# Designed miniproteins, single chains, continued (3): the designs that were tried, part 107

Each design is a single chain, and the fold is of that chain. pLDDT is the mean over its residues in the fold that is shown.

## One batch from the design tools (miniprotein)

Design m11711
Fold by ESMFold2-Fast:
Structure m11711 (fold): chain A 65 residues (1-65)
Amino acid sequence: ATKYAAAAIRAIGRAVDDGGLEVRVAESGNLVIRHPDEERGKKLTEELDKEAKELAGVKVEGEIL
């Protein structure tokens, strides 16, 4: 959906701006963000998940790098 694409682009852009994080799209359509630090990755994931849900109903998940 168009709203999904917009939300994904914004989430990826913000993750890159926040320090070279790895971002991918899972087969479920969820956005997955990888961060070397669990605490920092969790905070970023929660912020982006809230934004993506409000924009397009997309979930964002975090992984440890």
Scores: mean pLDDT 65

Design m11712
Fold by ESMFold2-Fast:
Structure m11712 (fold): chain A 87 residues (1-87)
Amino acid sequence: SKVFQETLIGFQLIANSTVLEIAERVLEESNDPEKLKQAKKDVEAARKTLEEIEETIKKNNIKNQSLLKALEENKRRAEELEKKFEE
């Protein structure tokens, strides 16, 4: 059902947001090269997950504004973190 798909996407976006939050904390607070390398990989994995979520939204014609806003915010944060890890 559409309601079930929207609920699952909501949970996926929350989980992805948490991954990005942890990666940002590692970038800000850690000097451990292995932790920084893992955080960079986690951001790259999070971006791939966001691409899959976006495809699912399009395939299922989901127009829920809260989910679309959460997706856009997650995409923005992932892009910002990728840029910071390249510095």
Scores: mean pLDDT 88

Design m11713
Fold by ESMFold2-Fast:
Structure m11713 (fold): chain A 105 residues (1-105)
Amino acid sequence: MPSFWEKLTEKMNKEVLELVEKKAPWEEILKAVDDLISRSTMMVDLLVSEGLYDEAIRVLEIVLETMKKVLEWAKKDPNASEEDIKKLETGVESFKDRIAEVKKL
């Protein structure tokens, strides 16, 4: 069964994906991505503090997949700026680094 944390993460991811699908302004999409990153980072830090490393990795992987999908859509959208794409690329790399860090615990 998916954990409470996985279900909450999936819901937040869906909110970001719905903004992209309805072609919301990239400023709005990036704000939603920043909110997703902030909330998921707080959840991951809590899970790590409780020794729930596998749950933390699952949350990170779900967010990473959503960020990669948003990044690929941004690369194909002429309305996305190079700065917007660079911010998403930085976020993707940060989450990859965090997954590698938690896997060492």
Scores: mean pLDDT 83

Design m11714
Fold by ESMFold2-Fast:
Structure m11714 (fold): chain A 84 residues (1-84)
Amino acid sequence: SAVEEAKELLEKSREALEKGDLETAKENLLKAVRLIYEKVPELHEALEEISRQFSELADTKSIEELLELIIEGLLEAIKAYEES
């Protein structure tokens, strides 16, 4: 399913970030975000909230901290969706 594929992409993004591979982390995160936007309307509010938080924090946090926040936020949103 689209939500399972997005979760796998986010987990790959997390693993890449933990290894310091920012390019791979960004690539997998963008693929997950696009997939959620196109195929999982139930997660659109989570995407909008994360986008808002990113805009507010972009000048105050490192790129690594911002990527971690987005990845973890989306993984928690998917978990909540799967448990509903």
Scores: mean pLDDT 82

Design m11715
Fold by ESMFold2-Fast:
Structure m11715 (fold): chain A 95 residues (1-95)
Amino acid sequence: SAALEESIAAGEARLRASIEEARARLATLPEPSEEEKKLKEEAIKAIENRDLEKAREYMEKLYERKAEAAGLEVLIHQAEYTLEHLDELLEEDLK
């Protein structure tokens, strides 16, 4: 339906805007430590494997460490992954 298509388009626009805002914020922050980079890599790997429980666990660890830069990079990756795989994810929800 037109309403569903408009809702999806609005969601995509919001994700793209949030990526741009996150990238702008990231540019103002210091580089992550090696330990924060490792947590970021594990979180990204969990997202790519669609392991939402592990992704959340690593994101919580980054938040507890106040690892803002590494956390933003994970959020950017998650948003980009969602945009790239949107059709696939929507097909799973319609079954």
Scores: mean pLDDT 82

Design m11716
Fold by ESMFold2-Fast:
Structure m11716 (fold): chain A 90 residues (1-90)
Amino acid sequence: SEEKRRKEEEERRQKAEEVTKEAQEFADQQIANMRADTATSLSLGLATGRSGVGYLEEKAKKYPEAREGLLEQREKLRRHTEELAAEAAA
C-alpha cells in the first residue's frame, strides 16, 4: 500500500537523521576528547582523533542513507586531527 511505503520511507529518513545527529555529537565529543588526551600525550590525542575518523568511515559503510552526513563529520574530525598533528610538527 502507499501508506505502508510512505511509513517505511519516513522510518528510513528518521533513522538516517538519527544516525547523522549521533555522528555530529560523536565527532564533537571526539574532538574534545582528542584535545583533552593531548594534555596527557600527543600520541594519545592523535590516536583518539584517528580512531574516531575510522569509526565514522565504517559507520558510513553501514548506513548508506546517512553516508553524506557521516562523511562530513568524518572530514570535520579528520581536519582537527591533522591540525593537531601539524601543531606538533611546528
Scores: mean pLDDT 84

Design m11717
Fold by ESMFold2-Fast:
Structure m11717 (fold): chain A 55 residues (1-55)
Amino acid sequence: MSMEELIAEGVEKLKGKSKEEQNLTITRLARRAMEEEGLSDDEVAALVRALAEKI
């Protein structure tokens, strides 16, 4: 899956959540990206930053 697709999926999952739930969701998505998609630490950091800017 592309980085843009992961960000889009993440943004959709963040809608309607509290700030605390958004932070937990970002953490879970980062773990999934690392373990399932094989993203590097730098790519995971970029994903987390992009999602954090949407909260």
Scores: mean pLDDT 77

Design m11718
Fold by ESMFold2-Fast:
Structure m11718 (fold): chain A 69 residues (1-69)
Amino acid sequence: GEEALERVKELIKKHLDEKTANAVLKTIDYLREKGFSVVEILDFAVMVARSKGLDELAEELERIRKEAR
């Protein structure tokens, strides 16, 4: 669970500029506070990556999601 979210945060920092990465990380923390599961947060992150055309990031997040079931 928690280790998967840390890997997701590292991938976001690697693929996005600092300002955008910080905004996404705050959104992840917000969703966690609201009781969303790790899998739901990963699905959200994949959707956002795809919507921005970040195909490589989306594929890496999709792999983590499948392993975190």
Scores: mean pLDDT 80

Design m11719
Fold by ESMFold2-Fast:
Structure m11719 (fold): chain A 75 residues (1-75)
Amino acid sequence: SDIDAFLEKLRQEATRTLRALKAEGVPLELAREIVLGSAELAVAVMFRDEPQSRRDEILDRVRQIIDEIVAQIEA
């Protein structure tokens, strides 16, 4: 599905970006905020024709993916 393709692309890009920011000494909390803000904007634009409840479901999955990546990078 378009949503699953988007989320897989997000996982790949967020992993690269979060690792790069960590390597530059950016605190993971700030790096998470940057990546999450960018992803939330992408959802608002790409899924603008979806009802708000559907966009909220996508955003919950986005937050879960980013939090999983942050936890892996912290370990």
Scores: mean pLDDT 86

Design m11720
Fold by ESMFold2-Fast:
Structure m11720 (fold): chain A 64 residues (1-64)
Amino acid sequence: SEKEELLKEIEELLKDEDEEDRKAILEVMSQASAENLRKALELMKESEESRRLLIDLGIKEAKE
C-alpha cells in the first residue's frame, strides 16, 4: 500500500538512528494518514534540520 511504501522510505531515512528511537518514531507515524506521511517525508528530504525536528517530535510523542 502507499502508506507502507512511505513508512519504508521514512525508515530508510532513520537508518542511522538508535533502533529503539526508530521503532518509536515509526509507531507514531503508522497512525498518520498517507498525506501526512508524504508531507513528513518531503520535509525530511529538504533539510537535516527538518529531519531532526520531526525525529525529536516523534520520540517525544512515543514516550508520552
Scores: mean pLDDT 77

Design m11721
Fold by ESMFold2-Fast:
Structure m11721 (fold): chain A 67 residues (1-67)
Amino acid sequence: SDEEFARELVEKFRKAALDKKLSEEEMRLMAQYGVQYLREQGVSEEVVEKAEKELEEAVREVAEQLK
């Protein structure tokens, strides 16, 4: 489903950001690419908007954990 596909993208993003200790700037850039990728794959706009918010939250949480 679109929801599972988007959720997996967010989960993989969080893991990669923590594992590679990405900067907040790098995380924001990768999150933008992730959102664009979901749109290009035909994921519904409602699910994309939810994933974008979850990615923004993930950036904030990972940045906090790495400080």
Scores: mean pLDDT 84

Design m11722
Fold by ESMFold2-Fast:
Structure m11722 (fold): chain A 75 residues (1-75)
Amino acid sequence: ARERVEAQLKKLEEEMKKRGIEIPEEELKRFLEAVEALLRGDAVAYVRRLTAEAGLPVPAEAEVRASAEAYLATV
């Protein structure tokens, strides 16, 4: 699971690099921190952080938990 998420991130980074697009280090760091929270089993914190970073309304805790747990079950 952890290795699979990391592999997908690396593949995305390589694909963007291939197109000459540099991801700002600041944004990359925030994304990696969110992924780390997910990998630690703190899926609620992960989803809340991404939602806040996107400037979107934060869903109810129960909804966030259910969505994050469903995602973790697929990896």
Scores: mean pLDDT 61

Design m11723
Fold by ESMFold2-Fast:
Structure m11723 (fold): chain A 96 residues (1-96)
Amino acid sequence: LSLKELLKDFEKMTVAEQIAKAAEMLYKKYGKVTIYYTPDVDPEILERIKKLLDQKNIPYEVVPVDSLEEVKAAVAADPAAIGLYKNNIFIPDENL
């Protein structure tokens, strides 16, 4: 493995792990979790999130939206939502 590939994998793994942890928290509180993302998100990050949630036996839904503002609006409207825009994670303030 090249150093660049190793660093890229660690970056992707960190984001996916944070989202998986947040999803577990929301699932325990609400019995459901939905992840809202834009199509420009790295598909490997989304795939890792799915694998982590599958390993935890957490049912989830993933919903593509067109913009950062739609991600923020979805998170504000759904207490069981997580927003992903590039490297930024959005969670409803009531769940922090």
Scores: mean pLDDT 77

Design m11724
Fold by ESMFold2-Fast:
Structure m11724 (fold): chain A 78 residues (1-78)
Amino acid sequence: AVEEANKEITETFQKLSEEEQKKALESFKEANEEGIKRGLKDTPKGNSEMLRKASERLKEKGLDELAETAEKAAEKVE
């Protein structure tokens, strides 16, 4: 489940332009930093919440396809 989720995110990310990939990495970084501050890193529930937060940030940057993939990945983790 987690491996399939990571594969789907990676494949969707690789289809993005270099500029969109940079925005995506920034969104994931911001979500990860928030997750670390909340003590959510390296737990299934924490990973799910970080993916949902990343999805919200990706959607705000117009990366709707990657945002939807991250949301689905969050559901597969928990």
Scores: mean pLDDT 73

Design m11725
Fold by ESMFold2-Fast:
Structure m11725 (fold): chain A 87 residues (1-87)
Amino acid sequence: MSPELKARIEAALAALGRVWEAVGAALEAANVTTAAQLAAVLATAAPEVQRLALEAAREAAAVAAELGLEETAAEARAVADALEAAL
């Protein structure tokens, strides 16, 4: 793995950690199983949390595509698209 790709993954994980700290309890309570349900919970979050979640989803899709992980890239893109539509 390149140092640049590693740094991108670490930054995305840090962003996801902040999102989880802010909305994790709400996500668990809602029993989120779909991208649309995730987007609905995040739509009630603070704008900073919404931005971090959208950036993390976009970066996950880009990184997965770059690594040739077709199924993971498609799933991450579906999440990013749902967040972009809702936020």
Scores: mean pLDDT 78

Design m11726
Fold by ESMFold2-Fast:
Structure m11726 (fold): chain A 85 residues (1-85)
Amino acid sequence: DKEMVEALKEMIKELPEVEREVERLFAEGRVDDVRRALEAVEGAIKQTEEILKKSPKGSELEKAAQELLEKLRELRERLERLLAE
C-alpha cells in the first residue's frame, strides 16, 4: 500500500490547483464542465471512503485517506456553492 499512500498524498497536493481550474471554468460560463467536475469529486469521495474503511487503524494509509476525504468534501461544498450562484 505504499504506492496508494503516495497516490493519495499527490492528489491532496493537486486539489488547490483543481479548485482554481474549476473556478476558472465557472467564470468562463462552462457550467456543464463544473457539473462534471462535481460528479468526479463525488466519485473520488466514494472511492476514498472505501479505502478508509479497509485501512488498518493508525496506518499511514488511514491518515492519508482521512486528509484526502476532508479536502474532497471541502471541494464538493465549494463546487455546490458555485453551481447554486
Scores: mean pLDDT 85

Design m11727
Fold by ESMFold2-Fast:
Structure m11727 (fold): chain A 58 residues (1-58)
Amino acid sequence: KVGEILKIEGDKVTLEVEGKLYEGKILKKEGDEMIIEVEGEKYYAKKLGDKWLAVSIK
């Protein structure tokens, strides 16, 4: 799955995937890269320009 992070609040993120909003937890953040967990699934997120894009880790 591919999504976009719309908001970051402390250790929480709001992730949009296919028009649906999910709340995730930041497991690790380093510079322009994050690992987040959404509903038990891990996502790798990277900042590209002004957007954070996330992909599910399979």
Scores: mean pLDDT 81

Design m11728
Fold by ESMFold2-Fast:
Structure m11728 (fold): chain A 116 residues (1-116)
Amino acid sequence: MEKERQSAVLFSAAAINAIGAEVNAELALRTGSRQFVRDAAGDLIAAMELIREVEELGDLESARKAVRLLGRAMRAFFRAAKRLGDDQSRDRVLEAARRASPGTARAAEEAEREVE
């Protein structure tokens, strides 16, 4: 009972942070502001940490759903970081993904490769 509620709260927080990262990445592309790239990186790192906690609770189904939602945010972020030349934020997100889990690291690497 309590673990199911905790997992749902963490999943919702991860989803909100992933959406925030996508919005901030789009704002970076529209405004040319590297501050929005940094904000997107922060949101994305927070989302990855929350997904790790969902996995540690044993809710692998919710973790997989969150990683799929994260893929969209990652693609938007890497596109913005590349266009604005923010290699430091890019490297921070890739390092955070490797620390979070092998699955999250793989998703981040795939998203970076797909970016034009």
Scores: mean pLDDT 86

Design m11729
Fold by ESMFold2-Fast:
Structure m11729 (fold): chain A 104 residues (1-104)
Amino acid sequence: MEKLSPELLEKIEKALTDYAKILDSSVEKAEILEIEHLLTLDGKTEVYRVRYRIGGEEKEAVVIVYDGEVALVLSKDYIKKNKELFSKLKTLKFDTETTRASLV
């Protein structure tokens, strides 16, 4: 069980800042408030839920990291639209302590 590396935290913060600048070029640097590891795929793909502050607003995103690099940032709107799917993924992670879930 490895803790999230400081280098990976900086990469996530940069990706969130860059993502926010696509929507509003006036935004300041994103500040990570909370990070939750959701699941690991293929041993190289890590999925995180990140709560962050930018421009005085608290926002949420799902960040997909592949081989130590941020591959995709999924907005709160995408998460809301797929809420049931993400809820099921969390349930599968809880079930990963069972032999059945370790294969998923």
Scores: mean pLDDT 64

Design m11730
Fold by ESMFold2-Fast:
Structure m11730 (fold): chain A 55 residues (1-55)
Amino acid sequence: MLTPEEIRARFDRLAERLPPHYRRLLQETVDHYLARGDFETLQRLLDVVEAELAA
């Protein structure tokens, strides 16, 4: 089961590799879904971002 700490750790690793505008939008999205407890949506979102950066 994912924790908020695990999600934030994944975001922090990705943030190093993102342009500032993309990083800000992703941070806003992560904060929104963390506040709602929607960890499933966040996991899928971060998986997509990781895949895009790997391509």
Scores: mean pLDDT 79

Design m11731
Fold by ESMFold2-Fast:
Structure m11731 (fold): chain A 87 residues (1-87)
Amino acid sequence: EIEKAREAAQKLLEYARKNKVGAMEAYDLVDELELPPSMSKEAARILAEAFREIGKLVSPEAADAAMGQAATKVPEFAEAVRELLKE
């Protein structure tokens, strides 16, 4: 689970970097990741941190939009993002 989340995040980062993904394409990226309807808080946290890195390297707008879409699909992801903000 955790390993899959990290791998998916890495692939997303590489794809976004090469293809200059914009915010309008964020929902397509989330769909490509095929996020499960539920995931552990730890896996969600790892994925959220990777999305934040995408914002630094390619597009903050795309990264923020993708995180928002994932949070809508998976409540644990929204909670993980809030925990990251507390750090």
Scores: mean pLDDT 63

Design m11732
Fold by ESMFold2-Fast:
Structure m11732 (fold): chain A 97 residues (1-97)
Amino acid sequence: PSEEEIDRDVAIALTDIIYAIGKVTQDYEGAAKILEKHIEEVKDYGDDVVAHAYLRLGLAYEQAGDKEKAIEYFEKAREVGTGDIREQAEKRLEELR
């Protein structure tokens, strides 16, 4: 693996860790704010990294009760994402509408 591949894998892992902290602490709103900042830092790492972060951010806002923001970020995950991330985002959008 290249250094760029390692950096992308670390960015994806950090996204999952931030979401998991929100789940464990029951502070999904706090996790969402950290994920928004994380996306700004990784926006140039590739569409796969950004789409995964959008999906986790949508889930965090959904758990926090912010349906409008959840839909916004699931739509972004669907637009940028491919494969499993896109399919998960589409399924969440269908369930929320």
Scores: mean pLDDT 85

Design m11733
Fold by ESMFold2-Fast:
Structure m11733 (fold): chain A 85 residues (1-85)
Amino acid sequence: LKNPNELTDEQKKEVVLTTAKKLQEKGILSEEDVNEIEEKIKNGAPVSEVLQLFVDYIYKSLGLPPRKLSENSALQLALLLLNGM
C-alpha cells in the first residue's frame, strides 16, 4: 500500500472512483452515486470535493449522520474499503 501522501491528486481520484464502483457491485452505493462521483472527476473537481462526496455517500448508505473528515482520513477510508474488498 502506497503512503497516501505519495499519491497524486489524479491517483487519489482514481482510488475513490475504483472504490465507489466496488461498493456499487456490493449494493452499498447506487449507480447514481457512482455516476455523480465520476462526473465530478471528469469536470476537474478538486480532490477534496471528490473525497467529501464519497464520504457523504458512504455515511448515507450506512444510515449514519453526515460527517466531515480530513482529506487524509477520507482517502484512508477509501483505501481501507478498496483493499478490504
Scores: mean pLDDT 80

Design m11734
Fold by ESMFold2-Fast:
Structure m11734 (fold): chain A 110 residues (1-110)
Amino acid sequence: MRYYVAVRVDAGPPVKVEVEIVDENEQVILRKTYEFTSLEEFEKFRDEVVKEAEKIVGPDTARAVRYALDVALELIKAGIDGAVSAETSPLTDEEREAIARDQVDVLLAF
């Protein structure tokens, strides 16, 4: 089953992080919002969301959630708003290139 992970950072005060997991039928499986208060609280939020995702959608999608949240933390540290997306189905060569391009776009959002 294919899942889409989106993590959005809103850099306006207060800084907000939204995590959403959607299935192939565009049904929202998980949605969590976190208001950034400290690095310690963010790490707890990340670990809790990853554990919840693993129970619902499995370890590969949970790993994608963790990766997206790690990138979101770097956006927060840089004071940048942005979005991180990931897909966990078996990737074609074209899909792998698209994901690599999306990662570059996130890194170039300065």
Scores: mean pLDDT 71

Design m11735
Fold by ESMFold2-Fast:
Structure m11735 (fold): chain A 97 residues (1-97)
Amino acid sequence: SERERLLEERRRRAEEAYERALELVEEHREEIAEISDEELTEWLNSRAGEVDISPLSEEQKELLKAAYLFDQEGRYEDARIMLEGAAYLAAQERAAA
């Protein structure tokens, strides 16, 4: 029961981060649209090694592009929220497949 409570608290926090991430994407949609897939790939490769973004959904790419945008602007807390939101969406898409 305590393990179930801690898992539910983690799910709520991840869901809250995802909801906030969606709000931030909506607020910055025009700026996100200016970021190319090439620019995103270059940034991800600099942080995590070789990454192929071609299998990602447009929604997943928008979340990662917003993370890149906020990182470049020094908005590190917002960038972290975007990365947490992207991880949550990736887990959901994997579970639905």
Scores: mean pLDDT 81

Design m11736
Fold by ESMFold2-Fast:
Structure m11736 (fold): chain A 100 residues (1-100)
Amino acid sequence: MEEELRKQKLKEEADKVFGEAGKIMRQAADVAEEIRETGTPEQAKRADELIRELGKAFDEAVNKIGEYEEKGDYDKALEVAREFLEKARQILAEMERIKA
């Protein structure tokens, strides 16, 4: 049945999207470290707030993806992964703006 192949492709896509989000998270952490070393105390505080927000969003996404995968709902798991990627990009952009 084609359904098994469809589920496998959705899971593979979700893994790729979440992997891309992980790269953005590492970039955001690097920018936050630079702000803490070279920025003002106010800039450092804001960067720390954004990193905490990103970490919370990551934990929530991991939990939701796990729940949907357990239910066999791989399309919703992919949607959660994509929403997290967008959130990670938004936080990185805000952090770059603080640095500028």
Scores: mean pLDDT 85

Design m11737
Fold by ESMFold2-Fast:
Structure m11737 (fold): chain A 106 residues (1-106)
Amino acid sequence: MDKEINKARILGEATGGIALISMSVGKTSADTNNKKGDKLADARDSLKTAEESVKKAIKAGKELAEESSEEGSKAILEEIKRAEKESKKLLDEIKAAVDAAEAAAA
């Protein structure tokens, strides 16, 4: 069975989608309609959801590596390590954007 590498690729694509969430959070701070309380709460919830989704995807990928062939397992683990590092960096940036939006609303 050679589908382990394809699943690792899907995990990477899912991680890339988090960039759209970062852009959405940035829009919250730039939105001039001044609906401060609701938008900040939405941004915080979006950040929390993104963190949980990334953690779930990484866990699923690691479990797949445990069930894979030796060669497939190595490839999956390397892809997951890359995705985990990139996800952490992006989540830190999103958090900083939300914190800046909160400060601007005060």
Scores: mean pLDDT 61

Design m11738
Fold by ESMFold2-Fast:
Structure m11738 (fold): chain A 74 residues (1-74)
Amino acid sequence: EDEELKRRIEELGRRATEYAKQLSKAEEAQEYAGEAHRLIHESESEEVRRHGRRQLGEVIQTAGDAYLAALAAA
């Protein structure tokens, strides 16, 4: 149960990270990150919540890097 939830959060995080690499895909990135956040919030497992927070941290970092890269290229 917790392992399945972790895998779903990982998949959503992976998709969010991939879309976050492109500023034109920011809306899609937010949709996948939002679903991952919802699963984390609904979880009663601290381990699942900790794992999910790490996944969302990667999405945030990727989005920030993409923004800085766009500024440098402009």
Scores: mean pLDDT 79

Design m11739
Fold by ESMFold2-Fast:
Structure m11739 (fold): chain A 87 residues (1-87)
Amino acid sequence: SELEELIKRIATRAAEALARELGLSPEQRAQLVALAVRLALLANTGSGTPELRQAHAEMVALVGEDGVLRLTGRMVELAREEVAKRS
């Protein structure tokens, strides 16, 4: 759907930006993008699920708690920018 494509784009942009900031390897960058997309899509369909907790734990293992906060914060900002463009 168009919404899922938008969510995937936002998550990908946020994850790639964080990967550059942290100096992650290409393999780690690909893992972060995949996890960010999965987390964002799962969050769009619900909250507090075991799948969301697992995706969050895997992301913490890759980038740490601070990394996850930076990623989710950037995703929220990018989503707000997309909403603001609708006029």
Scores: mean pLDDT 83

Design m11740
Fold by ESMFold2-Fast:
Structure m11740 (fold): chain A 81 residues (1-81)
Amino acid sequence: MSSDADLAKAYFHIHATALEMQGLSEEERRKVAEELVDTLINELGLSYDEMLEIVEYAKKTRPELADIYDIIREVILERKK
C-alpha cells in the first residue's frame, strides 16, 4: 500500500521529529509524538505496522535516541489497540 518514497519520507519525518523532541519537555514530547502519528496516517497513509517497523529500524541505527523512539512506539501501540 505505501510506496518506497512514502516509507522514506516517513523515516526522515520520524528522525527529524525525534531530534526536535530532544529540546522539548516530557509533556510536549508526548504531544509532538501524537501529531507525528496523525501526520503519518493522514498524509502518508502508513499502517501502524509500517510505522512500528520504521521506529524499530531507527532505534537500531540510532540507539542514543532510543528513549524518544520508545515514546513514539508507545503512542503507536496505544492507537493500534
Scores: mean pLDDT 81

Design m11741
Fold by ESMFold2-Fast:
Formats: sequence, C-alpha cells, structure tokens
Structure m11741 (fold): chain A 51 residues (1-51)
Amino acid sequence: KPNSVEEIENFLRTVWGKQLGKKESEIDPNASFGELGGDSLSSLLLRGELE
C-alpha cells in the first residue's frame, strides 16, 4: 500500500516530465494519467521507464 498520494504524484511528475520535457510542477498527475494513461503509460511500462 503506497505511503501517500504525494509520493505517487511526484513519481508521475518525474516520469511525464522526463518524457514530455516539462517541469515537474507543470505536470498534473490526475489529468496526465487520465489523458495519457492508456497509451503513454503503457509505452513507458513496456520500455521499463515506469515500473
């Protein structure tokens, strides 16, 4: 069980920030997950970027 929502949000910001070339503060974890989750997250998992 994850320790906090903030840890998950920071993890998502880091991953999407790296992939999209954006600052972590510009990443909305909920919006990014909802819009990009299917395609981008699956691609990141397959590449071992998000595990």
Scores: mean pLDDT 59

Design m11742
Fold by ESMFold2-Fast:
Structure m11742 (fold): chain A 61 residues (1-61)
Amino acid sequence: SAERLEAVLARVRAWIDAHPDWSASEVLAHARRLAAEAGLSPEETLALLGEVAAALHERDL
C-alpha cells in the first residue's frame, strides 16, 4: 500500500539523518530490510528503492 511505502521511506530518511557518513549501498541495503520487515510487495519495494535513490541524488547536490 502507498501508506506502508511512505512509512518505510520516512524511516529510511530518518536513518540517513542519524548516520552522517552514509553510503548509497548501506542506505539501499537498509531500505531493502525495512521493506521486507513492513511486508512490501516486490513492486512496492522497487518503487521504494527508486524514491530512496532520488532522495540520495538530491542530498548529493
Scores: mean pLDDT 80

Design m11743
Fold by ESMFold2-Fast:
Structure m11743 (fold): chain A 91 residues (1-91)
Amino acid sequence: MMLKVEVLKRLEKTVDGYRVTVEVLPSLEAAIEEAERLGGAVAYKMINGSFSVVKGFVSSEQMMAIMELLLEMAKFAEEKGGSAVATVEKE
């Protein structure tokens, strides 16, 4: 695949047998495109030190893990004006 998705930062965590990965991309549009490409991913908009779920559904436990990773990356994403993609995969 020749299309480059610029991933600025990546963090991952395992919760309840699922691997939760959060990646910061340079724009909301890039995050939505990456989430759609990954099928089961959810895109998050990062604005003014906050984030909003753009689409998708995950369990409460998976959402808590995503929130923890987003909080760890909040300052970095804010500095880059970026948005995040969260992927949940069964191990």
Scores: mean pLDDT 73

Design m11744
Fold by ESMFold2-Fast:
Parts: sequence; C-alpha cells; structure tokens
Structure m11744 (fold): chain A 71 residues (1-71)
Amino acid sequence: SMAEERRRRAEENLARLEASARVALARYPDGTATVSRIGDDGARLELVAGGYRYTQEVFADGTGTVTREKV
C-alpha cells in the first residue's frame, strides 16, 4: 500500500540520517547529534560539529532541506 511504502521510505531516511550522524561524530567526537522522526513520513538530523550547526530534514517523497550556520 502507499502508506506502507511511505512508512518504509521514512524508516530508510531515518536510518540514513543515523548513519550520517555516526560518521560525523567519529570525525568530531566533541560534537552532538540528534535524529528524530517528523510525523509519519519525515526525519530530522540536528548536528553541532566542527564549529557549525547543521539541520537536515528529509521526507518520504524525496524532498528535504539542509541548513548550516556557524556556532
């Protein structure tokens, strides 16, 4: 079903952001990362590492945003 496909893509996106967080924290051990769900179809990574705050959001439809600011 479309709902099951969307849920699977959301889970895949979540796992991908979790993997990205682990890679970033391996390079920047003093950094912090939070990965969370956005409703039923999205995932968010908030990462503070290397003097920057990154926020990445990805959705099951393939859309997403990335923002970066110095901290």
Scores: mean pLDDT 82

